# Designed miniproteins, single chains, continued (3): the designs that were tried, part 21

Each design is a single chain, and the fold is of that chain. pLDDT is the mean over its residues in the fold that is shown.

## One batch from the design tools (miniprotein)

Design m8699
Fold by ESMFold2-Fast:
Structure m8699 (fold): chain A 71 residues (1-71)
Amino acid sequence: SAVISKEGAEKAIEELVKLGVDEKKAKEAVDRAGTLLVLGFSQREAAEVLAKEAGVSLKEAEKIVRIMLGE
């Protein structure tokens, strides 16, 4: 299982907001993706969920997931 730091989660939220995502939606998307990563789901599956929740491309979601994991 992965561990998502508070700093990693906050940076991920900030990057989604820079992409034009609403702050509440960004927080919900990061929280859901983080939960999936902690439960042992793949980075790809977490990125797919984050992309749908935040309304960003899969490429952008993949970058956000890497930020959440500490790069």
Scores: mean pLDDT 85

Design m8700
Fold by ESMFold2-Fast:
Structure m8700 (fold): chain A 64 residues (1-64)
Amino acid sequence: LTDEQQVAVVKAANTAIKAVEAGKSPEEAERLGIQTLRDAGLEGEVKVEVEGDKIYVHVRARPA
């Protein structure tokens, strides 16, 4: 991944976390994260899991 694409991966994870904190569902947070990756020319998956007070975000990304 390029430096710009690596920044996009971090941005996707942060976007998903902020969406959950704003009261959006994990599924909606995942969609927003995936869109952030696509906007940067990446294919990938974003999975959000909420366990009690903890938010786990898993991002897998590759060049499109």
Scores: mean pLDDT 79

Design m8701
Fold by ESMFold2-Fast:
Structure m8701 (fold): chain A 65 residues (1-65)
Amino acid sequence: TKDEILEFLASNPGKEFSASEIAKALGKSQSTVSKALRELEKEGKIEVRVDEKGRRLYSLGGVFK
């Protein structure tokens, strides 16, 4: 699941996605994707932004040159 999330985000550079959007794209449960996203965030492998509604949005945008 974590590898699939990283591949999905890498295929959509510069875009941010919610856990539910990623779950829908990968055909997985939101709970499974949310758990994997938390692990990736702790590992520093993804970027997280909180929008105006308090939703977490995820991307690979942390790799800036």
Scores: mean pLDDT 76

Design m8702
Fold by ESMFold2-Fast:
Structure m8702 (fold): chain A 90 residues (1-90)
Amino acid sequence: RRREIGRQLLEEAIPLEMEVISLAVALRISDKTLSEEDKKALENLDLSSLKSDRVHSYEDIDKYTPEYVKKLLDERVKRLNELIAEIERR
């Protein structure tokens, strides 16, 4: 049982934890704020794919505003805490 819980934690929670870490790092990077020229260039490149929920790299998130990144961080922290609690209760 403990081994199975550990495996589920690794398979389900670790990816979310990595996303949370990536978002936290991106928040610190985005505090530097992209220039207006850089933002316009990114808009012209059609970054719609980077708006997917499957963000694993802070480099992907580095294209987003601090407000957007903070919202994603809050949502992922909540999901991670709920997932860990659920797995531990199994």
Scores: mean pLDDT 50

Design m8703
Fold by ESMFold2-Fast:
Structure m8703 (fold): chain A 89 residues (1-89)
Amino acid sequence: KELEELKKKAKEELEKNRAEIEEARARLAALAASSPDGTPESSVSLQQLRDALLLERERVLRGVVEGKISLEEYYERMKRLEEERKKLE
């Protein structure tokens, strides 16, 4: 039963990356609370993109755990996240 296995793995990954996800959320929230001094792409754009990618991954994993995301949608979103991650290497 692939869905149950996927939910288990999603929970494990969320637990493993909990601290990183929280830090990413805090950094993005701080940026949103501050008016940009200039172009967001200047000094922190790469880290900001990585943080956004991590939060999107968390959203997908939570959606699977909560039953809000189908298996097909999970695979599609994870594929996009992997492609984006590859660009940030």
Scores: mean pLDDT 72

Design m8704
Fold by ESMFold2-Fast:
Structure m8704 (fold): chain A 113 residues (1-113)
Amino acid sequence: GPGPRVEVLEAEYSPDKYKVKMRVELAAGDTLELIFEFPEKGKYKVKVTVTVHEGAVRVEVRNDKGELIASATVRAGQTVELEAEVEANKITVTFTATGPRAVFDLEVEVEKL
């Protein structure tokens, strides 16, 4: 597909915390991947808030081994908050359109525990 269209609304980072807020449009089968890398392996709290305006989005949180830790499907008109604790030095959060188009707002916070 044409790839994700992304508008960054807010981004902040400190040594032990990342926060990003985006508006996103995805076409059929497109995936937005957010990767959070840390210098050492630790325990992190991941909080993902997704509000879908059009279509549906599959959200997945994975550790550095590619293991699925948490997931949700969010549909038009819904807001879902997904929270997980992940032991990793690399955390991947993926957003995939489950239909022909998805329009959504996302907020991802990753904080060291």
Scores: mean pLDDT 86

Design m8705
Fold by ESMFold2-Fast:
Structure m8705 (fold): chain A 94 residues (1-94)
Amino acid sequence: SLERAVEALREAARELDELAANGASREDIEKAIGRAEEAVLEAASQLSDDVRRRVVEAIYEGMRPVEDSEDWAEIARAAGEAARRAAEVVAEAA
């Protein structure tokens, strides 16, 4: 259900925010980003093309500031924000 997809995306965002705040390792952040990407893909499979495009746009806007960054705390914060924005787009469609 879309409600479960929203919950998974919000959980991924919260995990990424926590990792960014505590100075987690690159490996831990990469694993959390992978889980967030899985949540996005699961949500996308249940969405119309229009909503899917909005989700992709939200993620792209969230990640744009760190696209060339090597600061993993910044990357984790951006990924968390992207996941949160994606969750809001999915929630509006539910």
Scores: mean pLDDT 81

Design m8706
Fold by ESMFold2-Fast:
Structure m8706 (fold): chain A 89 residues (1-89)
Amino acid sequence: SILEEALKIGERALEELKKNPEKVPEEMIKALGNAIELARSALKRGNEEAALKALKTAIDILEILIKAYNLPESVKELVKELKKLVEKA
């Protein structure tokens, strides 16, 4: 589903941040990880509405990180794709 694709992109963005930490606060990485896990848990339970809300929270966190820190271009591209998928859901 489109939400499963969006979750996969969100997971990739989190992994890129962990691989290339670029002075991102641990609290923000933890908050993003929590949002991704909420989305995953919701999808496993068939709750697409809750998954969509969790993915929107992940996007908000990622946008704050992009504006506040020098994130890799790969992360910026993943966030753009994630936003596109969530808008279609």
Scores: mean pLDDT 84

Design m8707
Fold by ESMFold2-Fast:
Structure m8707 (fold): chain A 100 residues (1-100)
Amino acid sequence: SAAELQALVDRLNDELRRLNEAIKRKDLEAVLESMERILALLEEAVRLLPDDATLRAALATVRASLQRMKQDPSAALESAQALKAAVVRALHRLDTLIRR
C-alpha cells in the first residue's frame, strides 16, 4: 500500500541520515549497524514489490557492499558510498511509485 511504502521511505531517509553522520564521525561500528538496518528495510521493500527491478538491484548492491565491508574493513568508506548510492536510487523509485 502507499502507506507502507511511505513508512519505508521515512525509515530509509532516517537510516541514510544516521549513516551519513556515522561516516562523518568515522564510527565504523555505527556505519556497520546503519548498513545492517538499511539492508533489512530494502529486503522489506523487495518483499512488498518483488517484481521491481530497481529495488532488487538496490538490494543486491546493499548486500554486496555490506559483505565487502565485513570481509575488508579497509573498504568501509567505498562500501558505504556504494550502499548510499543504491539507497538513493531505491528512495527515488519508491517516491515515484507512491506518487502514481
Scores: mean pLDDT 86

Design m8708
Fold by ESMFold2-Fast:
Structure m8708 (fold): chain A 100 residues (1-100)
Amino acid sequence: ATEELAATAGEIRDTAEKVVKEIKEATTEEDANKLAGLVTEAIKAFGADAAKGVALLEEAARYALKVLEEAGKRELGREVQERLLEQAKKAAETAAKVAA
């Protein structure tokens, strides 16, 4: 249970590091820092409130799409959103397995 949550948190962290780098290169350091903050809070929320963690990942995905679209990188924005939403889905599935 704890090991599965830790593994999922690790995958979220790896995906987030790649996404933060892409946003920093395509937009601003401020946008990248805000996304990093949302993902960090999502990871911290797991264990105590998995639903909050998932909601924060979905918010991060929405934020990434918005800032990349505003930067004229709509295609990259969609790809980044899909990657973050896939992590939110995996997080929800892991939380459900741990609760069962």
Scores: mean pLDDT 81

Design m8709
Fold by ESMFold2-Fast:
Structure m8709 (fold): chain A 71 residues (1-71)
Amino acid sequence: MTEADQRARLTDILADRFAEAGLEEAAEEVRRYGPQASLEALRQALAVVQEGDYSREAAERAVAIIRESAA
């Protein structure tokens, strides 16, 4: 698996989890910026939302990490 494939897979996992939690806006932002973010940022974002039990606050922090990495 290439690094791009790993980023795409982590992006899909995060977006799907947010959509399942009813966080549609966060899911859309992850799908938009995730493929451009680093693997480290995506892993940090996943850890944040897992620790926060997919709360809105944890989702906002995760999206911020991904957007900062994608910029």
Scores: mean pLDDT 81

Design m8710
Fold by ESMFold2-Fast:
Structure m8710 (fold): chain A 60 residues (1-60)
Amino acid sequence: SEMEQRIRAVIEELAAASPELAALAAQLRGQGHSDAEIAERLLRRLPGDVAAAALLALAE
């Protein structure tokens, strides 16, 4: 779905910006977490302003 593709894009952008977030995303995916759960976990690791910017990037 379009939402699934947007969530995946956010995960990819966060992973590209941070090796720590890339490693966390890979670990969570290996544990069977959904892309939505991975995105939520990654966003919780960011400062509030950075998380807000990432969420705005999802909005069209």
Scores: mean pLDDT 75

Design m8711
Fold by ESMFold2-Fast:
Structure m8711 (fold): chain A 118 residues (1-118)
Amino acid sequence: AAPRTVTLLDNVTIAPGEEVTASATFTLPAGRTYRVTLTVKAVSGKGTIEATLEVRVDGQLVAGSRPVLVKPGETGTAELFVRAGAEDQTYTLTVTLKNVGDEPITASATVTVEEVAP
């Protein structure tokens, strides 16, 4: 199957010390392994983004990234692997972008979910 990409945040300006959270849901077929890639692009500004990605099913954390720092003009990525259980389930993918700098920054975030071969 082709990778599925969702834009979670599109050119959002984040003030110093503020954070923005967005989520998307994916129903993942049972018995497969999925690569979940967060791509964060810092489009403009002078702040610094701290980006995290969490994957949950029924409110339970099943995978979480370490924070990724993204400076203006850079693209940061975080990659997680999710092994689907015995049943098809709906997974919630949540991105948090926090501006840890002292100036505003504008950023976009996308997540891509793709099945990986055994």
Scores: mean pLDDT 86

Design m8712
Fold by ESMFold2-Fast:
Structure m8712 (fold): chain A 80 residues (1-80)
Amino acid sequence: MLTLEQMIATARELVRQIAASTDPETIDLLIDSLAHIVRQAPTPEQKRALLAHVRAEMDRLGLPQEVRDRILAALEKALA
């Protein structure tokens, strides 16, 4: 099982790869991978921490609102 630190590092890297990608199919696969990492977090506290770090990385990279909305929708489903 990944540690919280490793999950955060992986989630941030996936957000960076989404920001660098231009292929819609690749972006969809990366968003799915990000949602899977969030689902793997064993506690609500860790899920909340992952979401906060994903939001911070999206803000740092200046992702377009459309891409942000897609990521947040996928993570919302992963939190349910």
Scores: mean pLDDT 83

Design m8713
Fold by ESMFold2-Fast:
Structure m8713 (fold): chain A 67 residues (1-67)
Amino acid sequence: ATFTHPLSGEVFAREDLEEVKTEEGEVEIILTKKELTNPITGKKFRSLRDLQDEIADYNYQKALKLE
């Protein structure tokens, strides 16, 4: 499977992804070769979770700007 960056549309191959267990025993997907970049903040991530949190914030702020 591939991952598509929801803000930039960039596609990452399965070979660039790694599944790791957190200290809490949860499974998290991390990029091994590539870094995800939030196109709004310029922040680099290796974790899909961190990126998804930033996207949620972006969508919330975007909704506020429509008012």
Scores: mean pLDDT 57

Design m8714
Fold by ESMFold2-Fast:
Structure m8714 (fold): chain A 82 residues (1-82)
Amino acid sequence: AREEAIKKLKEIIREIVDEFEKKYGDLNSLSNEEQLKVFKEILRKAKEKIDAEIDDPQLRAWVEKNIEEGLKKAEELYEKEK
């Protein structure tokens, strides 16, 4: 059960990242501000798809926590580069 949910989670994240790379091109060529904005949108879409496709409330809660921590770290890194 959990292994299948984790595999599905990885597939969702990969599909979202591929979609954004196709839309924006090389994400590393974007400004730090644009990278942060794109990163936030990737995490938002990932959360929406995970909530829709993964029927494991503990895994969903764990993903939400990691998304919040990831956003906080990304914002801290962005502020450090100013």
Scores: mean pLDDT 72

Design m8715
Fold by ESMFold2-Fast:
Structure m8715 (fold): chain A 59 residues (1-59)
Amino acid sequence: SLEDLLAAIAAGDVARARALLDEHLASLNEQEQVRVYLAAQASANPEIRAYVEARLRAL
């Protein structure tokens, strides 16, 4: 779910965040994309920030 993705980002779980983002990417509306982006920007993990930014940019 979106909440599971946001939780994985907040936890800094790179593998889970990537898997959940890839699962949900096509179904994210604009508001959900903004929420995911902001959560990633708040993450201390640079891999999560880079991955989320690259995947959302590709939309």
Scores: mean pLDDT 84

Design m8716
Fold by ESMFold2-Fast:
Structure m8716 (fold): chain A 91 residues (1-91)
Amino acid sequence: ALPAALQAALEAFRPEQEAAVAAAKEELEAMKAAGASEKELLKKAAEAMKAGLEAIRARIEEVPRSPAREELLAAIDEQIEALTKKIEELE
């Protein structure tokens, strides 16, 4: 089960995350309408996902240390690394 402090941090971040997702979707739709390539759209989507993961990671770091926190941070770091590699491949 998630520790109460970790769950509270994730819930507090939800409005910011929802706003960021909505903004990214609008930008991707505008790029697609402007004739952006699949490569350009994939890169933009990966950059938006990475930014979101970096933001939630910073919020989780503010939570007291627990095994669940460390496991979640490790999982997020793996996803950030994978997205960084994907972005590099799309450059």
Scores: mean pLDDT 84

Design m8717
Fold by ESMFold2-Fast:
Structure m8717 (fold): chain A 73 residues (1-73)
Amino acid sequence: SMADEAYDQAIEFLKKLKEKYKDNPEIVKLMDQAIEELRRLKAEGASVEEIQKALDEFLKKINEVFEKYRKKK
């Protein structure tokens, strides 16, 4: 289904980000939280739109973490 495809793509993307930033514990924790939330949404039968919205919200949080690190030099 389209929802399963969206979920699989989102999980793969988050796993790649986790590996890329594995030395940053705050980002790793955020990636783990994102993966768990997407797994919950899939279990509840979430739509493609709900999965995409959740991914977008986590991308916003990731950007806030990067901004925080830039300002705390």
Scores: mean pLDDT 78

Design m8718
Fold by ESMFold2-Fast:
Structure m8718 (fold): chain A 78 residues (1-78)
Amino acid sequence: GDAAANAVARAASGPSKKLMEIIRKDPSAKGEGEGKLGDTEAKAVAEGKTLTVEGVANGEKARIIADALTLVPLEVES
């Protein structure tokens, strides 16, 4: 991934891990969380088996789609 996608993923790391734990306990659950690291803010949304992370880093928008149970990235757009 590029620098923006990496920064967004890092900002969302806490909420992403919390959502992974929620979905692992109840795969029908939905959740969202927000994270911030420096000037980078990111939102993580979990629904079903999918985790979507979006944010802006250094003026660039990044979106990451990952497996909600493993946090393995499936698609990165920036």
Scores: mean pLDDT 81

Design m8719
Fold by ESMFold2-Fast:
Structure m8719 (fold): chain A 100 residues (1-100)
Amino acid sequence: KELEEAGLRGGKAESEILTMERRGDVDPERAAELFREIIESTDRQLELALERGYPYSKEELYKRAANRYRNIADMARRLGLTEVAEEAEQKAKEYEEKSK
């Protein structure tokens, strides 16, 4: 239930970011807020999945989180949000280490 709610919130935020990119009308303050929601959603989904303990292994869950953060970093770079991109890249590296 909470996992579904976190996913829905993150999906809405990502949809708004992609709409800003397509229109070429990026509000940096709003974009930063939306990326914060995407990050919080991603972390919450990982937390809940780790607590659940299935169907994926802990290693697989961290690997998936690392891949997700790489995608978040790429989106942030395209929109010129360098600080958000650096934060997401750092989280991707951290989770990649935990996947080993």
Scores: mean pLDDT 82

Design m8720
Fold by ESMFold2-Fast:
Structure m8720 (fold): chain A 87 residues (1-87)
Amino acid sequence: MSPEFLKAINEPLEEIEQEANELIENATSLPQEEIDKKLKEIEQKIKDFIEWLKQAKVPQEVIDKIKKKLEELYENTKKEVKEKREA
């Protein structure tokens, strides 16, 4: 795998993780409507990235691992946001 291709995978992953962390950090300062919007944006970015990986002919085993990681990140983000707002 070329360094450029690894960067093309790692940059979207880091961006999604950064957006998730930013949403958690701002969970108590944002209105519920903005939180819902940001969660939908993160979910859509995950879906778009997985579709891009399929189009790029990335091995299914690698796609499955990335999908699991991003699904766990998304579920954790929802949980952390909820817990911070309920505190």
Scores: mean pLDDT 83

Design m8721
Fold by ESMFold2-Fast:
Structure m8721 (fold): chain A 90 residues (1-90)
Amino acid sequence: SAKEEIIKLIEETIEKLKNASREEAIKLLHELFEKIQEIIDKIKDEEEKKKLTKIAQELRDELIELIDNNASMEEIIKVLEKAKERVEEL
């Protein structure tokens, strides 16, 4: 399902971030945004698409703000873990 694919992408991104440089982390987060959007764009159920789009938009906005403010990797990972929990609860 789209939900399971997004959860897996977030988990894989978190693991890659643990050993990434700042430059690599920024690239990984942009790749995550693109891949999540590709999954959402394929969803045919309008209610599921709307719920996942909201979570994805809020996650993207929070992560961009953290990147712009030079937040720690721990803060970035925490936001990703919270987004994963929100998707799991759907």
Scores: mean pLDDT 88

Design m8722
Fold by ESMFold2-Fast:
Structure m8722 (fold): chain A 96 residues (1-96)
Amino acid sequence: SFIDKLQEEYKEFFEEALKFIGEEYIAEYEARLRELVAQVQAGKLSLDDLPESVKEMVEYQKKLAAGLKVDRDESVKLQIEASKKLLEELKKELEK
């Protein structure tokens, strides 16, 4: 899954991002990411319909899947920022 790839490749950075929202939101965060990825893969959801932070993560994963070499440092920074933005958006939604 999308979240599993983030955990495997950028475990420490993802764990740092999760600390901003708290452990109580982890299960909901994972469930939502799995649903969004599944809908995009099935062609039911456009990338344009996703939050900007999630769109950046999806595009990055597509580049990796295509076997394209990306700047490691740039990719790490993008993943950290996208994770932080997504967690902030998720927290705001769950607090409503």
Scores: mean pLDDT 57

Design m8723
Fold by ESMFold2-Fast:
Parts: sequence; structure tokens; C-alpha cells
Structure m8723 (fold): chain A 80 residues (1-80)
Amino acid sequence: MQDTINQGGDRLVDQYDRGAVFGPQARFVVAHIRSTYASRDNRDIMNQHTIQAARYYYSGQGPYLHPDVRRTLRRIYDSM
């Protein structure tokens, strides 16, 4: 799980910082992934932030993401 979060989170943050993904929903998801990293020693908090991020992308209102990042978020969500 940690490696999956690291790989997917790093890609999403990099894409956001480069302007490949943008907007308030992308900002919200990036903030939650960063909070997941900060709270990595607390599994419950980490899981909650990951679930919220995944929900944004699957609600049909989520920002467009690179398919690899979307698949990583899906795998994190499905592993919970």
C-alpha cells in the first residue's frame, strides 16, 4: 500500500505542479494525498484521505488524470 501511494501520489503531484491537471477538485485530491504522506504512520487517517481522493475521481466530477495515476488510485481504493 505505501509504495502504491508513493508512486501514484508522486505522479499526481508532479502532474498538478506541471499544470497537466488543475482546478479545485485536483487541488483537493493533491492536498489529500499530501496529507496521506504526512499521516503515513497513522493508517486510519491515511486510509480516510485515500478514500476521499478516490471518491472524487469516481463521482464523475473528478479532474482528468493520466490513466496510470487513475489506476493507482483505483488500486489503493480497492485494497481497502
Scores: mean pLDDT 53

Design m8724
Fold by ESMFold2-Fast:
Structure m8724 (fold): chain A 86 residues (1-86)
Amino acid sequence: SGGEFRRKIGDILNETIKKVKENPEKAEEYVKEGESRIRKLADEYAQKAIDENGEKGKQLADMYRRAADEGIEELRKKVEEILKEK
């Protein structure tokens, strides 16, 4: 579901942010890892939505892709803020 998908993105964001706070020197590595996980999750949910729901699945897939893009942008901004506070 969309709720479950957003929950999983939030978990990836929180985990990545925690890692960056613990070791800011590895921020670039952690962000790349987080972005990769978010994109993979979105691709998996989008594909299932299309396969299971036909035309309605396309709208749901677009929602998953948009939510992933928003999550990645939020992750990048929050990490930039953390690095600025050093």
Scores: mean pLDDT 85

Design m8725
Fold by ESMFold2-Fast:
Structure m8725 (fold): chain A 62 residues (1-62)
Amino acid sequence: MDEVVEEMKEKAVESIRRARELGIDPEVALAGVEDDIRALVAAGKLTEEQGRELLEFARKAA
């Protein structure tokens, strides 16, 4: 389960970094990452606690 958290953290950083490099609003990339995190929580692959931690992490990266 911890592997999913680490994978999502990496994906969030990469997505936001790529958006900045392409001149895309990083908040658009953040919205996509937030949707992915919510989908994983809904599927039971993340707890609500892990989802909240990842959302806070992603917002700091943006």
Scores: mean pLDDT 79

Design m8726
Fold by ESMFold2-Fast:
Formats: C-alpha cells, structure tokens, sequence
Structure m8726 (fold): chain A 95 residues (1-95)
C-alpha cells in the first residue's frame, strides 16, 4: 500500500498534477509515503520538495502535503505557476 501511494504521488509530480488521496489507513502510512516521495525528489538534481503536516479538528482529519518544484520555487513570490501538489488524508485517532 505505501509503495503504491509513493508511485501514484511520483507520477503526479512528473505530470505536474495535483493529487489528493483520501482514506489513507493511518497517519504513519501517510507520513511514510510522503517522506519516501520527498527523499526520491531530493535525490534528483534541480528539484526541491516541501512537506507540511496539518490537523483539522473540525473534520477530524490529518493531512500531509508535499509540494515539488524546481530549485528556488520555495522562495518564489505568491502567484507564480504552482508546484506539483500531493495531499494525503487520514482520519485522526479518537482522543
């Protein structure tokens, strides 16, 4: 499952598409998939990756977002053509 998510995310990055995967079975699976994508992107010259994690208590959802673009895009002004965006969502465990 994690390897399948990683390959789907890498395909979206190559195509410069936004990809949203919902119903990821655990926060750990979402984090592992995102980190593997970031590692593979960072291994490529000329690419940069950013990873962000958010928790939305209103939807009881954990979201990890991976943004991939050419080196320097992280410092690009708002409104530049966006990077490839991959979003993974997993339900939060009960408190």
Amino acid sequence: MVEEMVERMLEAVRERRQLVLTGVPSIEAAREAARRVVERVRAQPGLEAWLGETVDPETNTYTVTVLVGPRGWLDAPPGSEGPAVVVLQSPLPPP
Scores: mean pLDDT 72

Design m8727
Fold by ESMFold2-Fast:
Structure m8727 (fold): chain A 75 residues (1-75)
Amino acid sequence: MKLPRAMLEQLFALADSDGDGVLDAAELAALKTLLRMLFPELYPALEPRLDAALAAGGGRISLDQLLAALEPFLE
């Protein structure tokens, strides 16, 4: 099963509480909670990619970085 790209963009916007276009670790944790609720069977494959992208971004992740990290799961 693949993620609708538009849905991931909307979930990112919802988790981005200050609207700066970047998620910190706390905001990414909120996004992870939403993804686990909506895509529980897919989540175990998403979590390590999200964690790697956050680490590569020095504790912050942009929408473009998120989309790139999850690209194999996007439709």
Scores: mean pLDDT 80

Design m8728
Fold by ESMFold2-Fast:
Structure m8728 (fold): chain A 62 residues (1-62)
Amino acid sequence: SLLEKAEEYRELMKKLNAGTPEDAPKAAAYAILSAGYWFEANRKELSEKAKEKTEELLEELE
């Protein structure tokens, strides 16, 4: 799931030392990916629920 991917990238970020020039770019990338998946998961869940309700209503009208 998208939430599982967000958690995976958060854990990868935690294993790096963001204070070093070597690890900082990767830590930042993992943080951005984690946040991105977290936002997408929330948006997608709400969008999918709206679609389901609309399809149910459409079927009742046909």
Scores: mean pLDDT 75

Design m8729
Fold by ESMFold2-Fast:
Structure m8729 (fold): chain A 50 residues (1-50)
Amino acid sequence: DKEEYEKLKEILYKNSSAPRGMLDGGYISQDVKDKYPELVKQYFELKKKL
């Protein structure tokens, strides 16, 4: 669960134009949301369980 969340966060970070700290704060840049909507949905679903 946490391991999957961390791996997903790394994938989103590598494809994001925003700094990693913004992703840790729960922010996902619009370009990432547009390109990887399913991964963004999974990220927020996993985060909600934390």
Scores: mean pLDDT 67

Design m8730
Fold by ESMFold2-Fast:
Structure m8730 (fold): chain A 83 residues (1-83)
Amino acid sequence: MAAEDAALVEEARKKMDEYREEGRELAKQGNVMGGYTLGANRIFRYGKEMAAKSTPRAGAAIRGEAIRKGTEMTKEALAEARK
């Protein structure tokens, strides 16, 4: 059970990192705000959905990771917009 919860959290982290990389790649192609916004929104949505489908413990960890990663991507968008 603890190993299953840890695996779900790890899978969620990897998927959220993939969304962040996709958003950054789109931003590099000239759609800066669109890329970062899409990535952040996908991270927040995915985290919320996976947390709802998980145990309370795994769900809390997944929500925390989604908020952290999505917020960092939003900060990156704001930093790029200021250039």
Scores: mean pLDDT 78

Design m8731
Fold by ESMFold2-Fast:
Structure m8731 (fold): chain A 63 residues (1-63)
Amino acid sequence: SAALLELARRTNALLLDPNGDLAEARRLLQEMGLTVSEAELRAAQADPELADRLLTRAVILAS
């Protein structure tokens, strides 16, 4: 859906930004059905491959 695509794009932008708002990223992932810790989100901001894996899991759960 367009709403899911928008959530995914917003989450991806936050995870690609090393100074991105972790609380906002966490809320968007939770809205897609994925619960993650701040430690996992911090690791994802340092590792684009890890960020992509988290986002993929969230999109699958929300689909």
Scores: mean pLDDT 81

Design m8732
Fold by ESMFold2-Fast:
Structure m8732 (fold): chain A 97 residues (1-97)
Amino acid sequence: MAEIEREMTLTPEQAAEVARASDEAIKRLKELAEKGNKTAQDAIPLFENIRDAARRGDGLAVLLGASVGLVTAKNQGDEETAKLFEEVLAVAHRALA
């Protein structure tokens, strides 16, 4: 656990990239929520938590939050919201590679 936590710590540049991706996802989710997408509306606070975790350099919390959000969106059949979690996960994985 402790060794994995060290490897999943984001640099300031990586944290900024993940936070930016999360902000773009929040913007898209607000547009979907305005169209009546309840899953998108419920996903907004999850992405806000992911963004805040990224700003703290907490890559593990980013990966866990985005993974839980992705599974939840897929289970609800919301492929648009699921894709936004997949995009943030891709940025986080690329940053931590």
Scores: mean pLDDT 81

Design m8733
Fold by ESMFold2-Fast:
Structure m8733 (fold): chain A 69 residues (1-69)
Amino acid sequence: MSEREKLLEEMRRIVFEEAGLTLQMMLLYEKIKTEKDIEKKKKLQKEYDEIVQKMDELSEREKKLMEQL
């Protein structure tokens, strides 16, 4: 497999994972918005923040791959 083929496969994987995380963020946002218990809301916010961080990491990897292609 060529180096370019490996980069394209990694890009495809990243884009697919980003789509899944975006859906999870949307669902968590709705849960946070409707949650009445402060402690549970904090826990959901922490989960949301963890997904945001993971999305940022994937976006940086995507940017680096685009620069290499």
Scores: mean pLDDT 83

